Designed miniproteins, single chains, continued (4). Designs and how they scored, part 94

Each design is a single chain, and the fold is of that chain. pLDDT is the mean over its residues in the fold that is shown.

## One batch from the design tools (miniprotein)

Design m15271
Fold by ESMFold2-Fast:
Structure m15271 (fold): chain A 83 residues (1-83)
Amino acid sequence: TAAEQARAVAEAARAMADALAETDPELAARLRALAEAAERLADAIAAGDREAIAEEIRRIAALEGVELSDEEIEELVDALLAQ
């Protein structure tokens, strides 16, 4: 499911952050923030909470330097809930 995929991303990001904590603490901090957002996204998808899904998509996009329109966000919310 989309929620399971989001949790897998969170686990991978956290593992990478732990591995990089001593050599690249700035990247490790960014990866931890991504992991937290991905976990919140997984929870929002599991709950069917459209507003929470949209908020976490915006947060992840901001962390990755991606600009998404409100229309693109709504399309992503619909796609994630259809799975």
Scores: mean pLDDT 84

Design m15272
Fold by ESMFold2-Fast:
Structure m15272 (fold): chain A 68 residues (1-68)
Amino acid sequence: SMEQLKQQFEQLAEQATKEASEQMKLAEQARKDLKVDSEKAQKQMDEAKQKIKELQQQVGQAYQELQA
């Protein structure tokens, strides 16, 4: 039903927001660590960006299903 799709979208969006916030915190910590190990910090930031992009794609797909 449309209500179930709406709830699934809301849950996915909330989870994606929470995970994105966590990835942002990890990226901020990595920036602080740049003075100690810039290569490791850069890798952590790149991984966080990739995860955020994947979450955005999942939310986009759920939104398209809700519009159908």
Scores: mean pLDDT 74

Design m15273
Fold by ESMFold2-Fast:
Structure m15273 (fold): chain A 94 residues (1-94)
Amino acid sequence: APPLSEEELREIEEAALRRLEENIRRGRELGLPEEVIEELERRKELVRRGRELVLRRGLSFEEVVEELEEAARRGEEAPPELTMFAEAYVLYQR
């Protein structure tokens, strides 16, 4: 498969960040613990880092999935940036 374009990567990131920002806003309105809000903020940064990493390495989505599957097969922790990006991509396609 071809590498993800910079435009596609930007749209995926923007969609994921909008969802996370809405979740943060709603969580604060509902009085969720600060630890939960901090976790959502960390997820925003992981999505940004994941997009930058995918762009720098010129990865297709299939290559991102293969890297995550390879880590799982080895019993290693998958890179959280790639995990968050893969989730963002799947949610964007829905």
Scores: mean pLDDT 85

Design m15274
Fold by ESMFold2-Fast:
Structure m15274 (fold): chain A 82 residues (1-82)
Amino acid sequence: SAEEKVKKQIEALKEKEKAALEAKDFELLEEQQERAVEILKQMEENPEEIEKGLAQANELERLQFEEQLKLVKRLVEEKKKK
């Protein structure tokens, strides 16, 4: 589903951001910021699917998704500032 694809993309984004920061690879970091913008756009294009997934999710799953969403929003804001 679109929700599952978004979650997997955010997990990959988190891992690559960590790797970029560890390596001090600013080009790779900027690429992750651009990927975050793409992920946010995908979520905005399919809001009903995201809402349906969250409605069926338990409290732990909702909290996990909120943390994932905060990461995406943080990277998007970092991209906008540069």
Scores: mean pLDDT 76

Design m15275
Fold by ESMFold2-Fast:
Structure m15275 (fold): chain A 73 residues (1-73)
Amino acid sequence: MTVSDEELQKEIDDSLYRMAYQVSLNSGLSEEDAKKIGELISKGAEPDVIEKELLKAGVDKDTVDKIKDGVLS
């Protein structure tokens, strides 16, 4: 469900979301995919869910592992 603008902004300001978003962009993901990964990681999604979404977006396994290591480890 869509949350309020205040809740969305606080989530974006969260360091975990910001870090995941930037790492994703630097790894060559689109803004939409980077936002999706940032939301998944900030919400505490399981590593398998994050990997599935990244692979679905066409991200290679090495880049997936880099994002997981940099944000979840």
Scores: mean pLDDT 70

Design m15276
Fold by ESMFold2-Fast:
Structure m15276 (fold): chain A 75 residues (1-75)
Amino acid sequence: SEKQKILDETVAELEALLAAASDLPPEKLALLQAAVDRGIALLKQAAASDLSVEEFKKIAEQIVAEARALLAALR
């Protein structure tokens, strides 16, 4: 489904952000890992809910933006 494609793409993007941040000290990397894990859990929950594709995409975009903002703050 379209939601599944957005979910898979967003999870891959979050995992790529985490992989690209391997230069961070262990304590900062742990904070980013926790945020990514929480984001993926929220995305899976949202994908299973009766949300429109548009609403789901907005949630996915917000989660990615929050992860990127955290990474920038940790660098």
Scores: mean pLDDT 87

Design m15277
Fold by ESMFold2-Fast:
Structure m15277 (fold): chain A 66 residues (1-66)
Amino acid sequence: SMSVEGIRAASEEAKSRKDGPLLEELYLQALEQGDFDLARRNTDSVEELEEMKAAARGRAALQAGE
């Protein structure tokens, strides 16, 4: 299993590649690691990932020229 920091780093790379499926997989892996302390750190990571996903989705909509 990956560390929370590893998941963040991999998420930055996936974001750069616009790899949504990989971002979702990394989020799931963070959740699966859980003890209570890890779950807290995962919450912070999850919030960052959700913001990144929202930004990518918004940019895609603008790029589509609707």
Scores: mean pLDDT 59

Design m15278
Fold by ESMFold2-Fast:
Structure m15278 (fold): chain A 100 residues (1-100)
Amino acid sequence: MKLSDEEIIEILIENLKNGEKGLSPEQRERLKKAIEEILTLSPEEYIELVEKIAKRIEDPELAIAAVIALGQEYQEKEKDPEKAKEVVLHMVKLALELQK
């Protein structure tokens, strides 16, 4: 079943708040599928999704942690170093903006 953007955002935020150990088996399967879906996005689409996630998180520290974690996940799985650099640089800029 293909996840909606809202379902992807929701499960990623849930994982950040509770950690993987706090997720149900169904939530873990949704998380796995969400990660698979987001890693197929273009750099621009991935950046837009992460910005939407950060805006949904009321706690600035958690929002910064989310941006860093999602940037790291993309960097580790993206085999094209230029695409990885583009996303990571935008994630660093977004994290700096969220600090104030």
Scores: mean pLDDT 77

Design m15279
Fold by ESMFold2-Fast:
Structure m15279 (fold): chain A 65 residues (1-65)
Amino acid sequence: KEEEIEKLVEAIKELALSFGLSEETAEEVARKVREYAEKNKDTITLEELEKFGLKLIAEALGKER
């Protein structure tokens, strides 16, 4: 469970970098995904977490911090 979350967080970070986001922004997206998983630890699924990460990447692509 925790291992799968870590793998997903790494994949989301790599995907963000692949889309041209800065390393700092990609790390922030990854951190937000991890925090979201921890806050919703007993109710979140990996699919919901992946969807949340993709949403954050899409928002960051519209405007980079």
Scores: mean pLDDT 76

Design m15280
Fold by ESMFold2-Fast:
Structure m15280 (fold): chain A 98 residues (1-98)
Amino acid sequence: MELKEIEEGIKRLLQTLLGLSEEEAEEFIELIKKMITKPEEEQEKAYKELENKFGEKMEKAVEAARAKQEEAGVGALTPEVRGLLELQGLGKKLAELL
């Protein structure tokens, strides 16, 4: 899977799971790239910006996924939980390519 396809996959999941606009999802990906590739001082700035802009939306998305999973029971993963796991997997692949 090429870098562009991984970034597009992350963007779609961020829009679906966190309700981000395309521009917000692109900004999220750029902040993650800075946290992986830049010196420690720039990594700290990127982390703070990510938390300030997206932290509340991430927390709400995780809480919503948890609530839906509790409603569905323990027999199968909900689409929201599966999406969060896919996002984590794509993030790992992004880090391996950077």
Scores: mean pLDDT 78

Design m15281
Fold by ESMFold2-Fast:
Structure m15281 (fold): chain A 85 residues (1-85)
Amino acid sequence: MTATEQALVQRILAETNKATKVDLIFSLLESGGFNSKVLSRELLENTDSSTLNEIVLESKTVRELFNRLVDLDVQNGVQVIKEVT
């Protein structure tokens, strides 16, 4: 990940407000150029299923991205999004 992406991930992990956390995750996904496999793993491991479900419900594009990233992280993958969508 770039320094900017790493800083944004740290902000997401430190955020306690669910709505703000969702907005930060959307911003990160829309920025592009990130290491999606590593980023997805960190986000999935540190984000509760309720928050992830809201992201998925709000955007079909984000749902497709998260489904692909979950499929790629087989060894430590969280398939919650795949089952919810």
Scores: mean pLDDT 56

Design m15282
Fold by ESMFold2-Fast:
Structure m15282 (fold): chain A 66 residues (1-66)
Amino acid sequence: SARDELEAFLATLPTGARIAARRGLADYEAGLISEEEFLRLLREALQKYVPPEVAERVVALARRVL
């Protein structure tokens, strides 16, 4: 599934990037933030730890899960 693909990809990232991504997803699933806000925060958080091309791949994969 797209969720399993996303989780497998997150497992290849540095610990800080994985924590940031999972927290954002949890906040979105809890209704605390919108889909657009989650994707923006995810991109910003990932850019601190991974190259831009990796961040965009994770954002694209997250869109398929949501």
Scores: mean pLDDT 79

Design m15283
Fold by ESMFold2-Fast:
Structure m15283 (fold): chain A 71 residues (1-71)
Amino acid sequence: ADPEELLAFAEELVARLRAEPVTVPLTPSSHPALRSLPEDVLARLEELLRRFTNHDELLYAVQQLEALLRA
């Protein structure tokens, strides 16, 4: 497992969302680096992303995930 890769993905996603809105759903499990994560971490990430309904909620959720990964 590489938490650093998950953090890098979260940072890139935040930067992309700040630059331009993206269409959801965004599926972290489709990212090659994230497939090697423990299933519980991947499932939590997918569940978190599924709960948002708009760009601002998505951005906030990803920022929260980034903060948790840095903790």
Scores: mean pLDDT 59

Design m15284
Fold by ESMFold2-Fast:
Structure m15284 (fold): chain A 76 residues (1-76)
Amino acid sequence: GGDFDAQIAALQARLAVNPDDAQAWNDLGGVHFQRWQLTGSQRDLQQAIAAFDRALAIDPDDVDAAANLARVRAQM
């Protein structure tokens, strides 16, 4: 449920103002991951991985981002 395009646009707008927002990167990854689970879109899978990688680059101790990235890669 929910409008994925609206969620992505809102998160991208937040990140344009604050690109060091690790939580926003993790949330963006989660939205793309959910859309990939519904659509099978390889682009959404790639965008999810990139967003989680950015969250970890900002906060290397982010256990949620690390767990989400591992889950995405395990389903490839």
Scores: mean pLDDT 86

Design m15285
Fold by ESMFold2-Fast:
Structure m15285 (fold): chain A 91 residues (1-91)
Amino acid sequence: EKVERYRRLAEEANAALEAGNEEEALRLGLEAGLLVVEAHIKEAVAKGDLEKAKEIKEKAIKEIEEAGKKFGMPELAKEAIKRVEEIYEKA
């Protein structure tokens, strides 16, 4: 179930942060975020709202770029952005 997987990833991200592993926390947080982005893009496409699907994609890319800059992990952000593009193309 999508919500359950999101919760597990969020819990693991919080555990990593508590352990002082900021890199792992960001990676897990991005995985959780990608699940939400995929669900929203698929929902918009299923409703025939292609403009909404594009907006969700563009917003996700910007938010990921900002996170990568803020945490000094541009390569991790680049990988996540590529996955957003793939989600959009497959939808």
Scores: mean pLDDT 81

Design m15286
Fold by ESMFold2-Fast:
Order: C-alpha cells, then sequence, then structure tokens
Structure m15286 (fold): chain A 116 residues (1-116)
C-alpha cells in the first residue's frame, strides 16, 4: 500500500457506513504491504465498532494474527469483556484460550470469561 492508500483506508475504518468499514478492514488485514501497526489499528477499530459483522471480522483476525504483544492482548481482552455482544466476546475468548501460550494472557481471558 502507498502512504496515500493507507491514509484513505484508515479514514474508512472510522466510517459510519458498515460496508465501507468492512471493505477497509478486509483490505488492510489482507494487504501484504500494510504494516503491523496499521493491522493492529484496523483490528482495534473493528472491535470497537457498533456493527456486529465488523466486530466479528476483527475478532477473527485477532485470533489469526501473532502481531499483538502479551500486554496488548490483555488490553484487547478487557475491551472484549465490555462488548455489548457478550456471545461474540465469549466465543472469541474461548477460541483465544485454545491457541494462547502466554499464562498472563490466559489468566486475563479466564477472568474475563467469568464476567460474561
Amino acid sequence: LTAEEQEELIKKLKSKDKKVQLDALKTLLESESATAVQKKEAILNGLKSKDKEVQKLAAEYLLKTDLFTSEEKVYLIKLLSKSKDKELAKETLEELLKIEKDEKVREAAKEALKTL
């Protein structure tokens, strides 16, 4: 992605239009030239979205990616625990526990699941 294309996609991630937000999220996450920082920002904005489909797509990429540090994952777990879609949050945290090796991240996910 060029710098101009990156700026446009990040702007689209904050769109109120669901289709525009979904298309931008997919483009950034599937791009070979998008930086780790940009992909992390895309996932974070997707998880904060009020749209269930956008949140679900962001959660799927969170589970597929190794881009986040343990500290960043703990923050995302706290964000998921505050989600209005408790079912999606619970499913995402349960899937995370199947693949996560860091004990601190696992403890945070287990604690979050108790609140959901």
Scores: mean pLDDT 80

Design m15287
Fold by ESMFold2-Fast:
Structure m15287 (fold): chain A 70 residues (1-70)
Amino acid sequence: PLTPAELQLVEEVREMIETSSLPDHLKQKLQSDLEEAVEDLQHESVEVRVAARLSLIGIKEDIRFLESQV
């Protein structure tokens, strides 16, 4: 099960993608990346879960970066 902190991070990233002004093709890629990270967060391996948390942070930073390039 996801922790409250992981659920909050997932919700935050999802909202950022939905409310962003990015082109649809970038939104689709980011949503796909988010779905993969959410699956990995549910993995039993601590290593996989840590990598998934880093991936979520990376997606969040990528959205911020892309928005700043407009």
Scores: mean pLDDT 81

Design m15288
Fold by ESMFold2-Fast:
Order: C-alpha cells, then sequence, then structure tokens
Structure m15288 (fold): chain A 59 residues (1-59)
C-alpha cells in the first residue's frame, strides 16, 4: 500500500491529520442530531481500524 512507502513518523502525522479533519468537520457541522454523532464515531472507528492494520503490517 502507499502508506508502507512512508516513514513511521509520516504515517503518524497523516493519521493525526485525519483525526484533526474529523474533529473539524464535527465542529463545523454541529453535533445536533444522533446521526451527526454516529457519523463522527464511524469515522473515528475507521481511523482506528486503519491504524491497527498499519501497526500489524509494520510490526
Amino acid sequence: SELLKLSKEEIAALMFKEMMEIEKEAAEKGLTSKEDIQKVLDKIHELVEKMKKIIEELS
């Protein structure tokens, strides 16, 4: 995968950036409904799974 071509520091920076984007989108959208909250949780879950997979491939 493309992520395996990057350094561990660069991968960590990209993961952190994705988390920051999720936070930004949540703040801009406003968490006014259960659906909005669920979408944020889903994105966090996807990011966590992606990070786990990267750790497994690099370990």
Scores: mean pLDDT 71

Design m15289
Fold by ESMFold2-Fast:
Structure m15289 (fold): chain A 90 residues (1-90)
Amino acid sequence: DELTEKIAKEILEKAEGDEDKIEELIHKIVSYIEEFIEAVKNKEPSSKLKEILKKLYEETGIKLSQEELAEIISKHLGLPKRTILERLRK
């Protein structure tokens, strides 16, 4: 889908087409997204959610919007995108 294509393009640009770097970036992104999903499930405060997103950006250089993250998390948790966005905006 469009979101997956956008993320893939940013990974390719950051890795400069290096397949080993692409795999490393994907692994880091997935790891932080999983940590974020667990934090949402455990009803962690918005400050913790923002800290995880900051680490994702610092380690990968990939900038995901709050809306893009809400789409990924909504799919995994079965929660409405709006509910996740409201938590990120606090």
Scores: mean pLDDT 73

Design m15290
Fold by ESMFold2-Fast:
Structure m15290 (fold): chain A 81 residues (1-81)
Amino acid sequence: GPAVLTLEVTAAPEALDDAVEAVRNAEGVEGVESRQIGPDRLEVTLTARDLETLSRALGDALRRLERLPGVTGVRLTRLEL
């Protein structure tokens, strides 16, 4: 069944929109929901078709986020199967 992962991203305020798009454009991501939880903090929920796809999608999302100037941290907060 579908797998869902929630990330907490810390970034400069001007980088928050780019962080959401980086996650959305990751390979294997079928859905993204985001909520700003602070001036420099974003909660992002990723949906993939299964856990194997989610694992690969997370790897791609993290590489994309690492390349963005202004992103300073990523924490995995919740996984649902």
Scores: mean pLDDT 88

Design m15291
Fold by ESMFold2-Fast:
Structure m15291 (fold): chain A 81 residues (1-81)
Amino acid sequence: SAAGERLIALAEALAWYARGLGDEATAAMFEEAVRLAREGRLEEAIRLVRQAVDRLAAKGLISPEMAAEIREGLDRLAAEV
């Protein structure tokens, strides 16, 4: 689905970003979300991406504004599932 493809692209980009910062644990969460999305488990994938984004925000690795924008995008994707 178009929603699944957009979710995969977002999660892959965020996994690369987290790994670049040395946050292997959060990168693994995004990679697991990609796997779930590829299996059509979109609700679980969205939930995991949200948890991983919250983790990055809590660590100060993304701004509160960036975290809010990503969460808004995830809420829109969830409405399409």
Scores: mean pLDDT 89

Design m15292
Fold by ESMFold2-Fast:
Structure m15292 (fold): chain A 80 residues (1-80)
Amino acid sequence: SEAEELVEKGLELLRQRKYLEALEAFKKAADLAPSEEERKQYLEMALIYARLVLKYEELSEEERKKIEEFIEELQKRLAE
């Protein structure tokens, strides 16, 4: 599925340390997920990686703000 392809892309982007692009790929996978369970899994995956990146990686101010915005959006979607 398109969602599965986006998860694969996101994981590859994480290996390349392209964190913002990886998080966007996981978010898009959640939006395209065929089931509520898969949607939640993709959102939780994105949220875990976003929090880890924010906590442990050296980021520019712009990257930090963008990841914080992703976390807020992911939390809202997961709470729905």
Scores: mean pLDDT 82

Design m15293
Fold by ESMFold2-Fast:
Structure m15293 (fold): chain A 62 residues (1-62)
Amino acid sequence: MEEKAKEALEKAKEAERLLREGLRTGDQAKFDQAAEAGKEAYKAALESGDEEVLKKAERLSG
């Protein structure tokens, strides 16, 4: 993958981990961090033009 697609995937995975941790622990800060990481992943995915990455990022951003 291109740098942008890789960056988007890494941000999406970070958002997933933070979301999962928030769900397990109930930590509000982790939910906020997950949302921000998801938004950044979505932006990077749009720039990359990779549809698979975009689908993952869109789920995490909304």
Scores: mean pLDDT 75

Design m15294
Fold by ESMFold2-Fast:
Structure m15294 (fold): chain A 90 residues (1-90)
Amino acid sequence: DIALKVSKEEFENMNEEEKELAIKFLEEVIAKGVDSETVADIADKYIEKDGVPEKVIIALIPIFREVIEKSEGTEEEMKKLLKEKIEELK
């Protein structure tokens, strides 16, 4: 999928600070919940911070789409797949 490839390339082209912010965002989603409302609340907090580019949050959208598709919509599987994505980014 082109969107997933673009997301991975965006992560690979991020500086270390941006990668750490992306990882922390995904970790916070795992801790608080993977529903759209919770994800949006976390994203808003990240976008409001100085030095956090909106592109970091946008790059995560294809990852969430892939996770939802592969998890068949279960929260436990979504959290598992997000943890796997975090490990891939480290």
Scores: mean pLDDT 67

Design m15295
Fold by ESMFold2-Fast:
Structure m15295 (fold): chain A 100 residues (1-100)
Amino acid sequence: SSLLEEIKRLISETRQYIFSHPDLSAEELLALVEKTVEELKEKAKSLSEEEIKQLLRYFEDLIKGAYVHAASTLSPEETAALTARLQALHKEFEEFAKKL
Protein backbone atom coordinates (compact mmCIF):
# COMPACT_ATOMS: atom_id res chain seq x y z
CA SER A 1 0.00 0.00 0.00
CA SER A 2 1.27 3.48 -0.93
CA LEU A 3 -0.36 4.82 2.26
CA LEU A 4 1.51 2.25 4.41
CA GLU A 5 4.80 3.24 2.68
CA GLU A 6 3.97 6.90 3.43
CA ILE A 7 3.35 5.99 7.10
CA LYS A 8 6.66 4.06 7.27
CA ARG A 9 8.43 7.11 5.81
CA LEU A 10 6.74 9.47 8.32
CA ILE A 11 7.81 7.26 11.27
CA SER A 12 11.35 6.83 9.87
CA GLU A 13 11.72 10.61 9.33
CA THR A 14 10.41 11.34 12.85
CA ARG A 15 12.90 8.84 14.36
CA GLN A 16 15.74 10.34 12.27
CA TYR A 17 14.77 13.85 13.43
CA ILE A 18 14.85 12.73 17.10
CA PHE A 19 18.26 11.06 16.57
CA SER A 20 19.66 14.17 14.79
CA HIS A 21 18.48 16.61 17.51
CA PRO A 22 20.00 15.58 20.88
CA ASP A 23 19.03 19.04 22.24
CA LEU A 24 15.27 18.24 22.10
CA SER A 25 13.64 18.92 25.48
CA ALA A 26 11.21 16.45 27.08
CA GLU A 27 8.32 18.78 26.14
CA GLU A 28 9.48 19.11 22.49
CA LEU A 29 10.00 15.33 22.16
CA LEU A 30 6.56 14.60 23.65
CA ALA A 31 4.88 17.21 21.37
CA LEU A 32 6.59 15.68 18.30
CA VAL A 33 5.42 12.14 19.21
CA GLU A 34 1.87 13.39 20.00
CA LYS A 35 1.70 15.17 16.59
CA THR A 36 2.90 11.98 14.85
CA VAL A 37 0.26 9.91 16.74
CA GLU A 38 -2.56 12.21 15.51
CA GLU A 39 -1.32 11.94 11.90
CA LEU A 40 -1.07 8.13 12.24
CA LYS A 41 -4.62 7.90 13.72
CA GLU A 42 -6.05 9.75 10.71
CA LYS A 43 -4.13 7.62 8.18
CA ALA A 44 -4.94 4.35 10.04
CA LYS A 45 -8.67 4.76 9.26
CA SER A 46 -7.87 3.90 5.59
CA LEU A 47 -5.66 0.84 6.32
CA SER A 48 -6.55 -2.87 6.19
CA GLU A 49 -6.33 -5.03 9.36
CA GLU A 50 -2.98 -6.50 8.19
CA GLU A 51 -1.57 -3.01 7.47
CA ILE A 52 -2.71 -1.82 10.95
CA LYS A 53 -0.64 -4.66 12.49
CA GLN A 54 2.41 -3.42 10.55
CA LEU A 55 1.69 0.19 11.62
CA LEU A 56 1.59 -0.88 15.31
CA ARG A 57 5.02 -2.53 14.91
CA TYR A 58 6.51 0.62 13.30
CA PHE A 59 4.91 2.81 15.97
CA GLU A 60 6.46 0.61 18.69
CA ASP A 61 9.88 1.27 17.06
CA LEU A 62 9.19 5.05 17.21
CA ILE A 63 8.31 4.85 20.93
CA LYS A 64 11.48 2.82 21.62
CA GLY A 65 13.55 5.45 19.77
CA ALA A 66 12.03 8.18 21.98
CA TYR A 67 12.93 6.17 25.13
CA VAL A 68 16.55 5.81 23.97
CA HIS A 69 16.76 9.56 23.26
CA ALA A 70 15.30 10.41 26.70
CA ALA A 71 17.64 8.02 28.55
CA SER A 72 20.73 9.46 26.79
CA THR A 73 19.88 13.22 26.87
CA LEU A 74 17.50 14.00 29.77
CA SER A 75 17.71 13.95 33.57
CA PRO A 76 16.45 10.80 35.39
CA GLU A 77 13.37 12.74 36.60
CA GLU A 78 12.53 14.06 33.11
CA THR A 79 13.13 10.58 31.62
CA ALA A 80 10.73 8.97 34.16
CA ALA A 81 7.99 11.56 33.49
CA LEU A 82 8.39 11.32 29.69
CA THR A 83 8.44 7.49 29.83
CA ALA A 84 5.07 7.50 31.66
CA ARG A 85 3.56 9.82 28.98
CA LEU A 86 5.02 7.74 26.11
CA GLN A 87 3.59 4.55 27.68
CA ALA A 88 0.16 6.27 27.91
CA LEU A 89 0.36 7.32 24.22
CA HIS A 90 1.39 3.78 23.19
CA LYS A 91 -1.57 2.27 25.07
CA GLU A 92 -3.97 4.91 23.64
CA PHE A 93 -2.83 4.16 20.07
CA GLU A 94 -3.08 0.36 20.55
CA GLU A 95 -6.64 0.73 21.94
CA PHE A 96 -7.55 3.09 19.06
CA ALA A 97 -6.24 0.53 16.52
CA LYS A 98 -8.25 -2.32 18.13
CA LYS A 99 -11.48 -0.31 17.58
CA LEU A 100 -10.84 0.25 13.84
Scores: mean pLDDT 85

Design m15296
Fold by ESMFold2-Fast:
Structure m15296 (fold): chain A 92 residues (1-92)
Amino acid sequence: SLTPAQQRQIQGFTYFSIGQSLRDSNPQQSQIFYDRARQYGLVITPERESLINQGVRQARQGNRDQAIRLFQQAGFSSDVARYIVDQIIQAQ
């Protein structure tokens, strides 16, 4: 089971993902979701964002192990990285 800290990391990632999806269509709303991600402890640097984007791409391609590794390099715990990657693969 996920700890409260791990649940906060997952929620932070969810807000980040929404913000990223809105960046080109609604930059103002995108910024609000990035601010929410930060409130949930997800401080996003350009390096961290690059690793997350690579991890999402690998997950969408079904490359589970590589995606998990990239999320861990981005600073997510192993359990959180696995959870996020499995959700992306299942959703496609």
Scores: mean pLDDT 87

Design m15297
Fold by ESMFold2-Fast:
Structure m15297 (fold): chain A 66 residues (1-66)
Amino acid sequence: VAEEALEQVRRAARRAGLSDREIEGVLFTMRNPGTPLGSIAKRNGLSVSSLSRAITRVGRALADAA
């Protein structure tokens, strides 16, 4: 994954009001698309629900920016 793409995601997540842990979780899913969400959530001290909502919010923000 290109670092520029990850930087765009980080900016979108900050605009959406995500915490640093939520942003790290979302970036990890983008770098590791085959990794189960539960594993990523535990690693970042998040619930699966929180991580799933963070991904959805970032996805909508990126779609609206395009």
Scores: mean pLDDT 78

Design m15298
Fold by ESMFold2-Fast:
Structure m15298 (fold): chain A 65 residues (1-65)
Amino acid sequence: NEIKEAAELILNNKVEEGLKKLEEIAKKNPELKDYIIEMLEVVYLNVKDEEHKEKIKKFIEKLKK
């Protein structure tokens, strides 16, 4: 599951790498955008670093537009 792999990257401090994978998935499979957003909202609650949280939040906002 590529979305799960991207979530694990984010949780292991590879935030930009994980977000890049999710952007590629969303571009190829736009029907998965809502699922990616829901997953990222859960990941956001488990991230402790404020800079990482801000990057995740901005990415979620970008996907919602």
Scores: mean pLDDT 83

Design m15299
Fold by ESMFold2-Fast:
Structure m15299 (fold): chain A 102 residues (1-102)
Amino acid sequence: MSKEEKEELIQKIREVAIKLINEKGFDAATDEAIAKELGISLETVQKVRDEIGKENDKKVIEIAKKALAEGHTPYGAALIASYETKIPYEDVLETLKKAGLY
């Protein structure tokens, strides 16, 4: 599977999850509901959601490392990463702490 094919599948899963959250609330965005909406296997959704989490963590770390290299504080780097990724500050902070960057 190419990187492009993975990115397209990630985008589709994100869009369906957001749609389900907006229509039925957070608890409705289950792996089973996403699999049904997209016509793919539950195992495929679970694997791709794991990859989404890893890609989000990688992107947060890359943005924060760049900000730190540019002379920002760890706090400033976390704010920049949160703003650019649209990931909540608390989740960004946890990712950076686990990576040893905060």
Scores: mean pLDDT 77

Design m15300
Fold by ESMFold2-Fast:
Structure m15300 (fold): chain A 93 residues (1-93)
Amino acid sequence: LIAEAEQLKKKAEELLKQAEEAAKKGDIETAEKLLEQGVKLAQEALGLYRKAGAPDSVLRQWIKETALLVARVYKAMGKEDLAKEIEEGADKL
């Protein structure tokens, strides 16, 4: 379960970084698809971490890290207000 969660986490982070790069190049359609895929894998990884009994501190840290990657994609897409909202939400965790 933890090994599976780590695998999904790495794939999610890779997809979110690819989404940011696509957005920076103006390929918004590809950026949105990669963002959706990355968020889905990130949610699956979080579910596995919770099922494995990971401490709340570890879960909160990883949610913060993932939220910041998502915010970077939205900023690159020109959605600055949404990115700021996500960053503020992450700071509250």
Scores: mean pLDDT 83

Design m15301
Fold by ESMFold2-Fast:
Structure m15301 (fold): chain A 61 residues (1-61)
Amino acid sequence: ALSRAARLALDLLRHYARQGVPLPVLRAGKEALLATLRAEGEPEEQLRRVEDEMDRILAEA
């Protein structure tokens, strides 16, 4: 199961993708969200799962 912080990051990225934010901006958002989660101490295993899900979101945008 993903942490609450990780789920909120994914929900935020999905929201911006649905709003039609351009792919380069969404990619920058992915980087910023992952950096924030890493700085907050999210484990690397969880970060890999979040990144994989973020990449799925970007592929659908």
Scores: mean pLDDT 85

Design m15302
Fold by ESMFold2-Fast:
Order: C-alpha cells, then sequence, then structure tokens
Structure m15302 (fold): chain A 62 residues (1-62)
C-alpha cells in the first residue's frame, strides 16, 4: 500500500501547511493526498481527505 502511505503522508503535510498559512502548499499536498488515497482503493478515506483539504483551504486565514 505505497499509495495509501503516500496519501496519508501528503494529507499530514497539507494540514501542517494550512496551519502555517501556506495555502498554496496545503492545496498541492492535499491534491496529492486525495490522488494517492483514491489509487489505494480507499474511497471513503479519499473523500475524507478531500473534505479536510477543502475545510483547510476555506478556513485558512493568514
Amino acid sequence: SLDLETGKAYLERAVAAARAGDFEAGDRYGAAAVTGLQNSGDDELAAEAGRRVREAGREAGG
């Protein structure tokens, strides 16, 4: 499950970037996370990651 591990790693990076106010990095890592999780076959986790990325992007005020 390299795709699953990669997707989870990118999700954590996306959340960390959003917390730091780096919206561009957060969006890029978030997109990579969703792609990796979809490739792993875990559609529920991919949807959850996508929701977290949208939430981070929407709520991330610098």
Scores: mean pLDDT 76

Design m15303
Fold by ESMFold2-Fast:
Structure m15303 (fold): chain A 53 residues (1-53)
Amino acid sequence: AKALESAEQTYVTTRDALMADFESGKTAATPERIAQALSEARAKAAEQLVKDL
């Protein structure tokens, strides 16, 4: 469904942007910080999903 596709795209885009900060050394890539980044990406995807419902 379109809502799921938009949510998935939002998750991937947000996750990649946050991961780029770790890869560039801008932010320390600790397991805790990585888990936080993934949680933020999932939260953004959930917001996109409810907007598209």
Scores: mean pLDDT 75

Design m15304
Fold by ESMFold2-Fast:
Structure m15304 (fold): chain A 68 residues (1-68)
Amino acid sequence: MKEVEEEIERRIALAEEIADKLHEIALDISKKLGIQVEEDEKAMKYPQSVAEEVREKIRERMRKAIEE
């Protein structure tokens, strides 16, 4: 179990790092393409908020498994 948990945590950390870089890239591309700022902000929040939500759900599931 601990080995699987460690692997999941490692993958989540990597995904978070990638999501953060993607957010920066998406912002740069949007500015270069002249996309509307209001729509950009909503779309760019998605990768980060989704990553946080997924991380929380995985953490909750792992905590439940450990408690049992």
Scores: mean pLDDT 62

Design m15305
Fold by ESMFold2-Fast:
Structure m15305 (fold): chain A 70 residues (1-70)
Amino acid sequence: GSKRVLDLLGGQTVMTAFVVGPEEYERALKARREADELASKDPKSLLEGMDLMLEMAGWVADRYQEKLKK
């Protein structure tokens, strides 16, 4: 779809807390904070941070699908 990646990442963070539990949610938040620090240190690192966040979103989606398969 034509949806923005940032919009999807926001929704994924909320969904993670409900589906995979608070432990995985905190891990996702920590990775997002690290990506944000990279962007703050160097604006050009924003693209690298976005790639990291996309990888995390895919990982979380896989965990969610695995739990639903039960």
Scores: mean pLDDT 57

Design m15306
Fold by ESMFold2-Fast:
Structure m15306 (fold): chain A 74 residues (1-74)
Amino acid sequence: MPKITVTSPFTGEEIVAESGLEAGKKILDIALEKYNITLPDKSPITSMEQLREKMALVGLEAMERERAKLEALR
């Protein structure tokens, strides 16, 4: 099947898409929603380069949000 499957590093969910860009955009969107993260630049992602940069920012913020959520559940 001409689709790629990747596992989200933020949520552990399996994402199926037709391209790396689409898979990455799905991973980013799910992570932003799950961790309630707002990116400083709200412009649309149109390239793999932009995607990589935004995912790096989300990764750092998601780790902080996950720690805060675990603390709130105690």
Scores: mean pLDDT 69

